# Designs tried in a protein design run: designed miniproteins, single chains. Part 50

Each design is a single chain, and the fold is of that chain. pLDDT is the mean over its residues in the fold that is shown.

## One batch from the design tools (miniprotein)

Design m1712
Fold by ESMFold2-Fast:
Structure m1712 (fold): chain A 98 residues (1-98)
Amino acid sequence: SAAERLLAELRERAERILRARREQPTGVTPVQREAAAWLAPLLAAADAEAERAGLADLWEEASPTVRLAAAALALLNSLSEEELEEALARLEAILAEL
């Protein structure tokens, strides 16, 4: 249920950013800032862990927190609906490992 709520919120925020890019490009930055602020605690935790592990091993040997944060950022930075669905699938796979 916590994972389901995280996925639902991330999807909604990513879809809002993608919609803003298509309909009102000047509105993208405020929506991205709001999403980044909401995600900030996870990003801070991942940053601390990434510095311990080293960047070379980020995707293969990194902690679940680092992989989750990277996948969440990729979702929020999606430039197309296809990229958004691929990023969501990656997030679901990571959450299923927890």
Scores: mean pLDDT 72

Design m1713
Fold by ESMFold2-Fast:
Structure m1713 (fold): chain A 77 residues (1-77)
Amino acid sequence: ALSDAQIDRLIAATAHLTYLVVLTLTGDEELARRVAARVEAEARAYAATAPPDLDLLTDGFLEIADRVVKEALEEHK
């Protein structure tokens, strides 16, 4: 089982990667920060109700990031 500190680091890493992806694709720092913040919030809410399992949390966080990024890119077009 992951510790709370490990879960926090995994959430932060997911949010940071989301920020870099959105920034790279759009060049919009405001959008990149907003999308990363939404991914962090949703990943944190997911982690609060999910078992502290690395595979389950990683899969859930990546699904959240994928969905939120796709929604943001559709709005940015």
Scores: mean pLDDT 88

Design m1714
Fold by ESMFold2-Fast:
Structure m1714 (fold): chain A 89 residues (1-89)
Amino acid sequence: SAEEYLNKAKELLRQGKFDEALVYAQKAIEIAEKEGNPKDEYYSVLALAYFYQGKPDEALKILDEGLKIFPDSVNLKSVKRFIENFLGL
């Protein structure tokens, strides 16, 4: 399920396996979108996987996509502020 892929992505992020985390996070969001059950956490985890791979611009794009779906998400706003602060924005 999308949630199983999300949980695996979170585990891989914790282990510092960012390349693998990105693959699982991308699969989680793909399945969730096809099932019509997206959650803000799919976008935050995918964004963090991009960020830790050294792709903060891609991370911010994913967060902006998530915020269009979940405009009041404290989670997505917090991750975006963290990345913007890292970039000196």
Scores: mean pLDDT 88

Design m1715
Fold by ESMFold2-Fast:
Order: C-alpha cells, then sequence, then structure tokens
Structure m1715 (fold): chain A 105 residues (1-105)
C-alpha cells in the first residue's frame, strides 16, 4: 500500500529506556508516523526536552512510560496521552494510537 495507518501523524515518544524507545520509534515510523521525542534516565530531562519540541511541533498523540504519564498530561492537556510499557505488543500500541487520534478529532 502507498500509505500506512499513521501516515501524516506526528507522535511525541517519551521513555526512560533508549533501546525500547529506538525500537518503538522505528516501528511507528514504518507505519508512516513522524516520531519526535527523547529517551533519558532522568524524567525531568525528558519533560524539559518535550516542552522544547512542543514549541515548534504540534502532536497528534503522545506516548509516555508510566513514570511520565501524569506530568505529561498536565503539560499537554489537549493532546491524547497513551501509556506505554516495555512488555507491550507494538501492534496493540499502534491500535491504541490510531483510536486515540480518531477519538480526539
Amino acid sequence: SLSGPLTGKKILLLDLDEEFFEKLKAYLESLGAQVYGVAHSNPQTILEIAEIIAKEIKFDAILASPELVEQVRELFPDVPVIEIEKSDDFDEVAERVVKAIKESE
């Protein structure tokens, strides 16, 4: 097909684990998404970088690890925030993203 289920969608990805971040980013990009974000061991550093990116990019959805979800929802109240865990199936994550974006439209 000429388009993926996330074609044209901008996603902010925030996680504490760099390896999981890179794998999920590559997967979402394979579905057509434009993925922005950061992986860092310090949650405060992640939130500071997220605010910098958000000054220039409008996101359709945000994916955040459990440790970040509450603060991310406070910083971006108008954007759907989806909790992600290392044990999550990537296909189920993509389905949650598609659903959240449709419900926010």
Scores: mean pLDDT 86

Design m1716
Fold by ESMFold2-Fast:
Structure m1716 (fold): chain A 74 residues (1-74)
Amino acid sequence: KKEQEAAARLTALALRLVGIELDVEFGDITPEQARADAEEILKELERLKKEYSDNPDIVAAADRIIERARELIA
């Protein structure tokens, strides 16, 4: 159940990030709003990494999404 909860949370965060990427590309949100939204996703991913630090697969998956979010706000 713990791993299933982590997978669901990672999937939700990844989908939220895709939504932000698309909204920026199509001009539906400002770059400032996109940055704020991506920073909230980063905070949730860092919390998830700490919560599941004993599971290397979950940590690795979170790191991949973190890298994508950081690229978006760079």
Scores: mean pLDDT 83

Design m1717
Fold by ESMFold2-Fast:
Structure m1717 (fold): chain A 108 residues (1-108)
Amino acid sequence: RLPPLTPLEQAYRLVEAAKASGDVDGIARTLALAALTNPEVHQTLVDIARALGTPEAERMAELIDEAYRRAKEQGKPTPEDVERAAEAVRGILRLAEEYFAKHPELRP
C-alpha cells in the first residue's frame, strides 16, 4: 500500500486524467456524484480546492460543501445537486490546470 497522496498531487493526477479523457464535463459529473455520495471523495475535492490557495478555489470548495450538505439532508443527491457540484468540480479542474501551468516547478 502506497502512502496517501498530498492534495496537490491528487489535483495534478485529476487534471492529467481529465486531459487524457478528452471529456472534462463527464469527469466533472462523475467526480461530483462521487463527492455527494462518498465523504472521502468530498473531503478530497475540498482539500484540493483549498490547496490551490485562491479565493475562487475556496468558493468552489464552499459550493461542493453546500451540495454535499443538501444531499445528506435529502438522503440522496438530486440531479440539480449533481449539476451544481459538477460546475464546481469543473472550476476546480480549470483552476488546478492554471495553477500547474503557472507553477511547473510545483508539479509532483
Scores: mean pLDDT 81

Design m1718
Fold by ESMFold2-Fast:
Structure m1718 (fold): chain A 79 residues (1-79)
Amino acid sequence: RTAELQAAIGEAADAVAEARRKVQDPNSPLEEIRTAIERAREAVDRAAELAKGDSPSTQALVDKLRAEVDRLEAEVEAR
């Protein structure tokens, strides 16, 4: 489970970073940005489920990733 959790957190972090790159790129199509944000949310939700009952530091890291996805989604909706 710990190895699976670490892999899930890594995937979530990578997905969030990719979504951020697309949001910051003015040449990225809106549909591509939405797809990247959706993938990031799915990855973060998976990591959050695996992090249930884990250390407070791990839970805080997942919460930070979730907050970043929420921020990116709000930024796109405000356009």
Scores: mean pLDDT 82

Design m1719
Fold by ESMFold2-Fast:
Structure m1719 (fold): chain A 65 residues (1-65)
Amino acid sequence: SDAEKQALLDVALQEAVAIGREKGWSREEIVAKANEIIELYERLVAEGKSLAEIEEELKRFLEEL
C-alpha cells in the first residue's frame, strides 16, 4: 500500500538523520543525503517496485552512509 511505502521512506529518513548526527555531519550534508533517499524512493515507486524491493534498496543506501 502507499501508506506502507511512505512508512519505509519515513524510517529511512529518520535513520539517515541519526547516522548523520553520529558522524557529525552538517545540516547541509544531512539534507543532501535525505534528498538522495527521496529521489531513490521516487524512482523505485515510479518503476513499480514491490514493498520488499523498496525496503532492500533503502537499506543498501543506508549501509553505504
Scores: mean pLDDT 87

Design m1720
Fold by ESMFold2-Fast:
Structure m1720 (fold): chain A 90 residues (1-90)
Amino acid sequence: MEEILEELRRREEELLARAPELDDAEKLRETGLAQIEAAALLKADAEEQAILLAGLAALAAAGLTEVARELAARMVELGFDPAAVAAALA
């Protein structure tokens, strides 16, 4: 557990350090990737996965299609259900 908490803190520090160099879409992408990777490290339950999928659907609905596509690809790589991820993008 200490290793997982240290990894999450490190990723948060990396995002904060790079935030001034990112545009709004890039900030959303980096934040989303960090949350998805944190969920995978913590072996997120179905409720947490549903929240992330809802966030993905919201990004797609807002017209941030490139960000949503990148997050979707990462979710599938980390073991999220490809059908659920595809449905969120539709």
Scores: mean pLDDT 69

Design m1721
Fold by ESMFold2-Fast:
Structure m1721 (fold): chain A 84 residues (1-84)
Amino acid sequence: MRRMPEKRDEISKEIVEKNKPKSAAERLRNRIEIVKRLLEAGEMSLEEAIEALEVLLKEAEKLGDKETAEEVRKEIEELKEKMA
């Protein structure tokens, strides 16, 4: 399957448009949704998704967003289980 930059951008736009980010926390949640969508669409590998989520986890911790950080940790653990 041909992977094009436009497909990743389109998926990102869909998530942002549907969830209209109003805060830094909502922007982080949209980025998490984008990673999950890209993984499901086959535009991102499982390893790439885990790496991206680990970056988002650090950003959530830096912002003090405990709820988003907990959600990201759960997603990372779930994806790592799928790798095993």
Scores: mean pLDDT 73

Design m1722
Fold by ESMFold2-Fast:
Order: C-alpha cells, then structure tokens, then sequence
Structure m1722 (fold): chain A 90 residues (1-90)
C-alpha cells in the first residue's frame, strides 16, 4: 500500500501545481488531511480526501476548458491508484 500511496501523492502534487492559487490551496489542505488519515491507518478517510481533490481538479478543468492531455492522464493515473489502494485496504 505505501508504495502505491507514495506514487499517488507524487502525482497529486503534480496536478496541484497546475491549478490556480485558490484551488491549489484547497487541494493542498485536502492532501494534508489525506496524509494525516493515511498516517493514522485510516485508509478509507485518506481515499475519500483524494477523491475530493480529483473532483476539485476535474471541476477546475471543466470550468476553465483545460484540455491538457498530461493533466488528464495524471488524473486517470491517480484515480486508478486510488481504486487499487481502496481494494487493498479491504
């Protein structure tokens, strides 16, 4: 799980770096909560915070008509890693 989580965090940080400052701040706060939950062994809450970041990024992209293929690819990769982590936490 930790190896998949570390990769997920790396990709999330790359996504966050491409967001507007206000959205970036909200995403960083959600990521901090996700990291805290993961550290406490609360994988369910950690995954929920990651899903909120993905929703936030997707909404931002739709609102701003962003079609960056690399960003879309990273969102998909994070979604896949999130599903894998959720399954392993069962």
Amino acid sequence: IKEKWDKLVEKINEIISKLDEEVKKEAEELLAKAQEAFEKGDIESAVEYIKKILDLAAEYMEKNNITDKKLIEKLQEVFELTVEIEELAK
Scores: mean pLDDT 79

Design m1723
Fold by ESMFold2-Fast:
Order: structure tokens, then sequence, then C-alpha cells
Structure m1723 (fold): chain A 90 residues (1-90)
């Protein structure tokens, strides 16, 4: 499904952040991911799940801007752009 594709892109964004993140930044990312999973599982419609995913993408991108190398940031921005396009199709 489109939502499953968006979630796979989200996981790729997380993997990129984790490559450059410190232990404290990894802890911050784990808290954001935990909140995302809780809200995503509570959502009943694909539209609600898309809104939760969009919110998480914005928060993850802001963390990525602080921690990622320029090369990894560019890759992350492309993945976020693709994920947002997929979510807009729901």
Amino acid sequence: SLIDKAIELLKEVLEIILKDASEEEKKELQKLWGKFIEEYNAAKTDEEKAEVAKRFLKEALELGKKVASPENLAKMEELVKEALKVLEEL
C-alpha cells in the first residue's frame, strides 16, 4: 500500500540520521519514534496515519538537519520529499 511505502521511506530516513547521531541524539530519535508508533497505531484511517507520518517526518528532518553530514542530509531530504509525495496520494 501507499502508506506501507511511506513507512519504508521513513525507516530509511531514520537509518541515515542514526549513522551520524550521537548517543544523546539517538535517544531523542528513539523517543520521537516511540511517540510516532503510538499515534500511528491509534489512527483508524489512512488519512489519519498520513497526518501522523507527516508530523514525524517534519520532526525527524529537523533532527537530521542538526546531526547529519551534508551528503547524508541531501539523501534524507530526497527521501522525505518522496515520502511526502506518497502520503499526499492518500
Scores: mean pLDDT 83

Design m1724
Fold by ESMFold2-Fast:
Structure m1724 (fold): chain A 78 residues (1-78)
Amino acid sequence: MKEAEERIKKALESPDPRLQVRALMLRLTEEAVKHGARTTEEALKYFVEKGLYSEEFLKALFTYGIDKAIEVLEKELS
């Protein structure tokens, strides 16, 4: 829990937030696959149920991509 929050905050404070959020997306996809997810929809459901990230952020990240996910994070931290 604390690790997820710290990683998001550090990513947004980075000189290249897009690169950091993309790295997070790849890592989350890998973790979902290890838990049996074979589709984007299954990966999204897994993380929504796990509750580590906002549902709005996860939907943006997996459905609309990195730029939309960054918009959601900036809105949630504002």
Scores: mean pLDDT 72

Design m1725
Fold by ESMFold2-Fast:
Order: C-alpha cells, then sequence, then structure tokens
Structure m1725 (fold): chain A 83 residues (1-83)
C-alpha cells in the first residue's frame, strides 16, 4: 500500500469506529477491537484484521444499518491497507 492508501485506510477505520461506538453496547471493547483490526490491516495481516473486525461488530451489537455502514467502511480500509 502507498502512504496515501494507508492514510485513507486509517480515516476509514476511524470513521467506522465512530459509527460503531456511538451505538455500541460495549464501546470500550468495540474501540479495542477496532484499533486491533486497524493495526493488523496496516501491518498487512488480513486474517487478524478480519477476526478483530468481527469481534468489534459483536461487541458493538449495533443496529443493522450502522453495522452494515461500519463494516463497509472498515472493509474498504482493509482493502486499501493491503493494496
Amino acid sequence: ATPEQKAQAQQLFDKATEILTSTAKDPEKTRKYMQQAKEAALAGDLDSAKRYLSQALRAADAPFDKQAEASQLAGQGISLALS
């Protein structure tokens, strides 16, 4: 990934984290797992990034529309970080 792609990936993860934590049942765990997913993606670890994202989504237990939006943004972030 280029520095520009990594910067955009970070922005997408931060936006996804904001969306999930605003409605999260467990905001602390949601933030922790989103941070771990972001770090894994930036390190090129796709499997860990996906696992942590799944854990964040479960911890958030957000409404379907918010979960879908955050998942889409974080997924784009993973793709850019691994490009």
Scores: mean pLDDT 85

Design m1726
Fold by ESMFold2-Fast:
Structure m1726 (fold): chain A 106 residues (1-106)
Amino acid sequence: SARELIEEGIKLLEEKKYEEAAELFEKAYELTTDKELQLTALFLRGTSYLLAGKYEEALKIFREIFENSDDEELLEAIGKVIYYVQNNEYEKARQVAIDYARKVLS
């Protein structure tokens, strides 16, 4: 299920297997029609690329969420991540993404 793929992807993130985690989150996104799970999977995929240092790929995903979501807390978090990445403040970008992921998963 999409939820099981998200759980496996989170374990891969904890193991610092960021690209493998991103692939599982992409599969979770494709398997579900639930908008909330799609946004969670897409956000975690963007976060995976961000943690892998693949900033352009992460920004593309975060901009897609920004254009297709009205979730104020998610948009605020993503807006900060985009801002910090564009200003080469990568550690702050990582921290914002991790904090939001932790909030969504708890």
Scores: mean pLDDT 87

Design m1727
Fold by ESMFold2-Fast:
Structure m1727 (fold): chain A 73 residues (1-73)
Amino acid sequence: MKDTPLGRALDRLGTWLATNPDRRPDPALLEEALRAAEAGDYETAAALVEQGLRNLVPGPPPFDALARLARYL
């Protein structure tokens, strides 16, 4: 991962999901993070990913959202 706030947040999320495969960040927070990244606000995107890591819910890994966010690294 690139050594950016968003890159570090996504790397941390990926590592966490590898050990907790049935829990994920709230999809609403990841959609907000993606909207922030699309607007060029990568600091807000990183903060929303980190917020998602603090507010985990049951569900499958968010691979689609992770792949889309990784395009902005």
Scores: mean pLDDT 73

Design m1728
Fold by ESMFold2-Fast:
Structure m1728 (fold): chain A 79 residues (1-79)
Amino acid sequence: SSLLENLEKAGEIAKTLPFTAAKQLLLEALDALREHALSLGDEEAVRRVEELKQQAEKAKTMEELEEIWKQLLEVAREL
């Protein structure tokens, strides 16, 4: 899907950014995925994305952001 392709590109871009900008991009990507899951009525996907958003808000390192991106893309591939 076009959303999955855009999210994969955003994840690669995030790796090139300073931490604060990378974290903001991840949070925006999570919001976009949540809206998509809501539009599909996928309550489980919405819940998974909300959990990832809480993890992203608490994240302090690039490695933590990268791990959350992997989980975000797994959710996106299942939609």
Scores: mean pLDDT 90

Design m1729
Fold by ESMFold2-Fast:
Structure m1729 (fold): chain A 91 residues (1-91)
Amino acid sequence: MSVEELIAKLEAAVNKAKAALAAGDVEAFLQAAQEVVDAVTALLPHLSPDVQKELHTLLNKAQEAIRAKDYAQALAYLEQVLALIKEALSK
């Protein structure tokens, strides 16, 4: 799978999480959050170690927010993950 296809999957997963949260669908939100993690994992070999470390920090914060049932905060961290990856993979 190309890097562009992986970024498209990540963007789709974040948008799915946003839509699920807006609808109050926690189960759909958690499924979309897992899709974000899967896309990030596939993108890790294309990223610098510094970016990988920052992504691990953001994903850990998102997981802590999910455990606290603060889904709005979890979504904010997932959006930061998408922004960081898009910035890191820009020319």
Scores: mean pLDDT 87

Design m1730
Fold by ESMFold2-Fast:
Structure m1730 (fold): chain A 81 residues (1-81)
Amino acid sequence: PMTLDELVARMKEIFREKAPEKYEELAARLEETRAAVAGASVEDQLRALGALIREMLEEGLISEETAEELENELVRYYLSN
């Protein structure tokens, strides 16, 4: 099964590729969210990470295409657990 740490690593790679200028801010917010849900259920982890992706999109930090790629990684994590 895919771990939360593996999911976070994949999401960071997408940030590095698609939004390199904002990488440090995006990675910091992702790490904050990961820490908050580390002991939570997969469902609660996905809810929090999904909310983070929507927040980043609404703030204009990522494109709609990047948000879709990140959401696809959440689906992969869900299906592997």
Scores: mean pLDDT 89

Design m1731
Fold by ESMFold2-Fast:
Structure m1731 (fold): chain A 103 residues (1-103)
Amino acid sequence: AAEAALRDAEAAALGAMLPAFRAGDVRAAAEAARATLERQGFRVSVRVEETAVAEPEAPVLEVEGSVEEVDGRYRLTLRLTLTADIGGGRRETAVVEAERVLE
């Protein structure tokens, strides 16, 4: 069930974040993912970095998930890295890191 819980959380986070991400709103996308994961019992941290860009670049979405057994319990870890141009020669990268330990 731990792997299924991770897959469900990943799908829910992606579904929640994609509309804002496609609109070029990296911060709104990260907050949508955070809110969705927190509702599913994850502890979530979000970091956002802004960089200047000389030319438009394609958006990048990276998803990493893992299940680890720690002290007889399952630890679910999910990391979303969202990078997109936000206009005005600026590009944002948001890293959403989520962790949940199953009881």
Scores: mean pLDDT 85

Design m1732
Fold by ESMFold2-Fast:
Parts: sequence; C-alpha cells; structure tokens
Structure m1732 (fold): chain A 80 residues (1-80)
Amino acid sequence: MAAAQELGALTQQTVADVAKATREKGLEAGKKKLEEGSRRVGELARRLFSEEAGLAARQGMRALGEQAIEAVLAEKAAES
C-alpha cells in the first residue's frame, strides 16, 4: 500500500519536473530530467517489487516523460 503510493507519487512528480524543465529550460533540460527521473523511478520499483518491475517502470516513465515533453513543445509551438 505505502510502497505503491510512494512509487505513484514519484512518477507524478517526475512527470511534473520533466514538463517544468522543458517549459523553462528547453528540450535538452527536459531530456536530462527524464533520464534522471526514469532511473529513480526504475530503481524504486526494483527495490519495492522486482528487477522486472524496475525495468517496466523505467520504460513506462520514459513513455510518460516523452508525452510530457511533446505536450510542452506543442504548447510552445502554438505560441510561436
């Protein structure tokens, strides 16, 4: 229960951090934040559940982060 809540909170915070970094500092900063965050999310999931869960969480975090980056870039493109 607490473990799943902790992983969910870290995942949500990582998405927010990636979006913020992309919006404020650009694509390169967003990508760096996603690499850092996906490692942390994967490591936490590995420690709480299994090695397989860690790999799956890391891949899922990368997909969510890439969507967040795309959304911010689309928003900025609309502003020209």
Scores: mean pLDDT 83

Design m1733
Fold by ESMFold2-Fast:
Structure m1733 (fold): chain A 74 residues (1-74)
Amino acid sequence: SLEELYEKLRKALLSLGLSEELAEEIVKIVKENDIDTAVAKIEELLRKAGVSESKREAAVTVVAITKQEIEKLK
């Protein structure tokens, strides 16, 4: 389900060492935006939050996978 994909995304982001606040904001961006816009906004959010390049790349990868799975549900 869509709800399960968002929960899986949240847990994956937490597993990468992101805060609960950042994980929730990323999930909100994913809910409200297309893939290209979501990736751009998340990259900027994580860069401003001081998240390392490797963690940002991992988070963007998880977001892209989640968006692809959401698109398949339509």
Scores: mean pLDDT 85

Design m1734
Fold by ESMFold2-Fast:
Structure m1734 (fold): chain A 82 residues (1-82)
Amino acid sequence: SLDEKIEEKVEEIEERLEELREEAEKIEDEEKRELILKNLETAEELVRYVKENPELPEYLRLLLLTVASSSVTLAERIIKSL
């Protein structure tokens, strides 16, 4: 079901956020660290919004989680470019 996919995607993003936040704190380049943290914060806010608003249409919740996932992916790619 879409609800089950949403729950799985939330869990996946939250796990990635925890891991990447730890990696970001180790980055010595202040500008890159700040950019990474900003993208992780954006993803965290979107995930929190989805979790706090379970009555939102399933399509909209999936769209917001897709945006969150994109922000996490961007942060991860920046980390891998170091």
Scores: mean pLDDT 87

Design m1735
Fold by ESMFold2-Fast:
Structure m1735 (fold): chain A 76 residues (1-76)
Amino acid sequence: SVVEQLEQKAAETKAEEVKLAKELGAPQEAIELLEKALDLLKQAQIAKLQGNDAEAAALEAKARELAKKAYELIEK
């Protein structure tokens, strides 16, 4: 399953997950959602560096939501 491969790759890096989705021919909308999730994770890292753990947690939660929407589009 494409989704299973993407979930496994997400354990390594979100950027590699985006690259794999493109290589497997995932829908453009799903790729865009995964790229937005990557951007939110980068923002979460900046928030952690600034000591804002609550903001980082919120950004990580939003990134997970976008990734789930992307997986739903891939399974369609």
Scores: mean pLDDT 78

Design m1736
Fold by ESMFold2-Fast:
Structure m1736 (fold): chain A 97 residues (1-97)
Amino acid sequence: SEEAIEALVERIKQIAKRKNIDLSKYSDEAIRELAEFLAKHLGLTTVEEINSLTAQFLLWLFFSPFKSEEERQAFLDYLRKLGLSDEVIALAEDLIS
């Protein structure tokens, strides 16, 4: 839903703030595209799901599920193969660094 995507956008912004990542260099559209990808990939349809489960999944994703450079690169290559824009891939790389 649109409300679910907006909730994910807010979570991405909160994570970036905690990591001291400057999101002003990314478009609102790129942040939204990443949120849409996360919603589709995790099967999230409601704000309640995002506030309960997605917070854990986003923390897991952005606070280090990847422990090697090879795992990070494989994830970014996977996003590229799914047709996400270069800007969204750069945003994801910044957020998981």
Scores: mean pLDDT 75

Design m1737
Fold by ESMFold2-Fast:
Formats: sequence, structure tokens, C-alpha cells
Structure m1737 (fold): chain A 80 residues (1-80)
Amino acid sequence: SMEEALKIIDELAEKLPPDVAEALRQIKTWLENSDLSEEEKFDVLIRVLTLLANYFKDRDPETAQLFEEARKKLEELRKK
């Protein structure tokens, strides 16, 4: 469900550097207030996490791995 997806995002934010966590929380708030469908919200979250994982891959591999793990959890949740 979207509620479970947002919980994954909250748990991820607690593990991230403060500036990155704040940016992710702003994206979450925007999604919660958007009129997008649940499927579209999943697509946006997966895309954002994928882009951030790729961005941090060479810059901060530990942060990149956290984004990749969250993305995989969201993709598994979406398949159910």
C-alpha cells in the first residue's frame, strides 16, 4: 500500500545525511498532497530513489546502497 511505501521512505530518511533526508521529506510531503494515483506515486518514488542511488554511487556508496535497498523494497511492495 502507499502507507507502507511512505513508511519505507520515513525509515530511509532516518538513516540518511541530514540535508539529503530533508530533501526526501520534502518530496514525500509533495507526493502526499498531490492528486496523483497510487500507481503514479509509486512510479515517482521508484524513479527518485533510482536517480539518487545513481547520483551517490560514486560520491557516497553507503548512501547509494540505502537508496537502492529502499527502491527494491518499493518494487516488491508494488508487485503485490
Scores: mean pLDDT 85

Design m1738
Fold by ESMFold2-Fast:
Structure m1738 (fold): chain A 73 residues (1-73)
Amino acid sequence: SLTEEVRKLGEKGLEDVRELAKESLEGGYTAALVAAHDFRRLAEELADDPEAVKVAEEYAEKFEEFARQLKEK
């Protein structure tokens, strides 16, 4: 389903930015912000599928929170 594909993209993205952050806090921060923006745009594009929109917005928020945590270090 589209919802499952969005979830897979989100989980893989979170894994990737966490690994990047271990080597570069600045790189992880930038990657997390880019991913958050991409998932916000994805939610707007999927506006006709409320379940996919919800999952895309949830991952955007997770990336934004991760970026916030990195900025505080």
Scores: mean pLDDT 86

Design m1739
Fold by ESMFold2-Fast:
Structure m1739 (fold): chain A 77 residues (1-77)
Amino acid sequence: DKRKRAEELIKEALEKARDFVTKHKDTLSKEEIFDLIESTLLPELRERLLEVLDEETAENWLLVARGEIYKLIEEIY
């Protein structure tokens, strides 16, 4: 099930983002965290989603993941 795999990838990305923010919240600014998420975690997630989904569906899931990660960062900072 491609959708279930996409959901697993999103969950994994959210867990990685949470761990990263929690580990670095005292040493990195919110803006530095956003930059690192955008330059590393989100590009990797996009490529992994494209392995299992069509481009349109992958971009939609990526938008959901970006929104959830940004909410998580706002809640911690």
Scores: mean pLDDT 82

Design m1740
Fold by ESMFold2-Fast:
Structure m1740 (fold): chain A 67 residues (1-67)
Amino acid sequence: MIVLPSDIDKYLKLGEEYEKQKNYQEALDYYNKALAGLQMRGLMSSENRKQIIEIEKKINELVKKIE
């Protein structure tokens, strides 16, 4: 059973919502907030590490769309 802090889950959902709206700057802000929260929880969990990698990939893709 994995209990994520509500704030991290909230930021991930907001990031996805703004990405769907093509508001890439707001999506980046929320993904960065979620990433910071996951990093503060530590990297001991393999599941947490996988989420960090996926968010970093999303951030890199969104940065390429912001010119």
Scores: mean pLDDT 74

Design m1741
Fold by ESMFold2-Fast:
Structure m1741 (fold): chain A 64 residues (1-64)
Amino acid sequence: MKIEVVAVGATLGDALRQVSKKTKEAIEKLKKEYGVEVKVTLSFYPDTAGAGGVAAKAVIEAKK
């Protein structure tokens, strides 16, 4: 089971705040519904849309 969340912000801090909130909600839901431990992988890349913002991506995987 794998869940991917992406957030875009004008700064790294904005993108990180948004992705962290979404990631926390997804982790809490997975723990409550499935009782699984999760692995989170974070990556950052430049947003190619116009103003040169930052995108943050979190991949949440259930631990086997």
Scores: mean pLDDT 73

Design m1742
Fold by ESMFold2-Fast:
Structure m1742 (fold): chain A 61 residues (1-61)
Amino acid sequence: SLEEIERRVKALVHRYLSEHPLPPGMFLSIEEVAAMLLPRASPEERADIERLLAHTRALKA
């Protein structure tokens, strides 16, 4: 489901941000950070990120 995909992507984003914290005053959406992770993501992580990004693009169109 989209809820499970969102939960998994959010976990990936939180893991990344715990290792690479953003500078004070910089705020990125979960979708923006997830997009940055695509080049280093596993095939399963990439599929989840792409599905989330496709869903958010559809909502903004």
Scores: mean pLDDT 76

Design m1743
Fold by ESMFold2-Fast:
Structure m1743 (fold): chain A 64 residues (1-64)
Amino acid sequence: MEEKKQKINKTAENIARSMQGAESLEETKFELLEQEAIYYETKEPHKKEVAEILRENAEEIRKK
């Protein structure tokens, strides 16, 4: 499929799931998600939807 938005969303979800499913401290998972979100916001601004999804996942970790 050539729908870049769908591909971007799937990539963001896969990254978030991988980080959340890892055997690591919740704080480490949060930091990784925040760093990845910052990367997409600053280095790939055309993929702001990825950054948004990653930040949402980071916030869910903090709410536990």
Scores: mean pLDDT 64

Design m1744
Fold by ESMFold2-Fast:
Structure m1744 (fold): chain A 82 residues (1-82)
Amino acid sequence: SVDEVVEEGRERFLAFAEKHNVPEEIVELAEKMFEALRKGDFDTAFEYAEKIAKLLRKEMPLDVAKEFLRIIGETFGRVLEE
């Protein structure tokens, strides 16, 4: 179900964020993004994803930022497949 997919994605994102000492601001945006995904509010979720991507690119090494974007992309893809 969508709830299970979103919970998986959120757990993976948060675990990776703890490993890489990601700023709390990015974590808060990610939580809002996953909540919007769970509600089916894709426009809001995409907007948060864009903000997260820009902040990750500025605050984190590019390779780390790319892995976070992969987690986000996989979660969006699975939600859209139902």
Scores: mean pLDDT 85

Design m1745
Fold by ESMFold2-Fast:
Structure m1745 (fold): chain A 58 residues (1-58)
Amino acid sequence: KIEELREVLPDLTEEQAEALLAKFGDDIDAIVEALRKELSKNTFKSDEELIEAVLANA
């Protein structure tokens, strides 16, 4: 599961991956779609900002 998320965000920490999985009920496809949706709306300075945006908007 974490390795699948790291295909999109290679520097993703275990804690960040666990937070995303907890929020989306272990649904990797939903997490990836949320990441893509945020990237289409804005440019982000870092993967950390992108992850925060996904966690805030879900």
Scores: mean pLDDT 74

Design m1746
Fold by ESMFold2-Fast:
Structure m1746 (fold): chain A 84 residues (1-84)
Amino acid sequence: EIEFLQVLLEILELQRRKMEGVEVAPAEVAALIARLQEVAPTINDSLLEKLKQIEKRAKEEAKSPEEELEIMIEELRKEIEKLE
């Protein structure tokens, strides 16, 4: 539980760094999502499925790598709020 929350915080920090002028690739976000799945053995199947759907949808809907990153970060933020 605590480790899962820490990994989710790292995802938010990635968005923070982007806002500070640090460019991050969509592949880096995808790797972070994969890491999240590896460290979340106590998380329900619905959340893992949502993460996979978010990645797939972002790739299909985005017009650029930057938009793909934005969509994934925004959806992950919503899932973090639900963990309260």
Scores: mean pLDDT 67

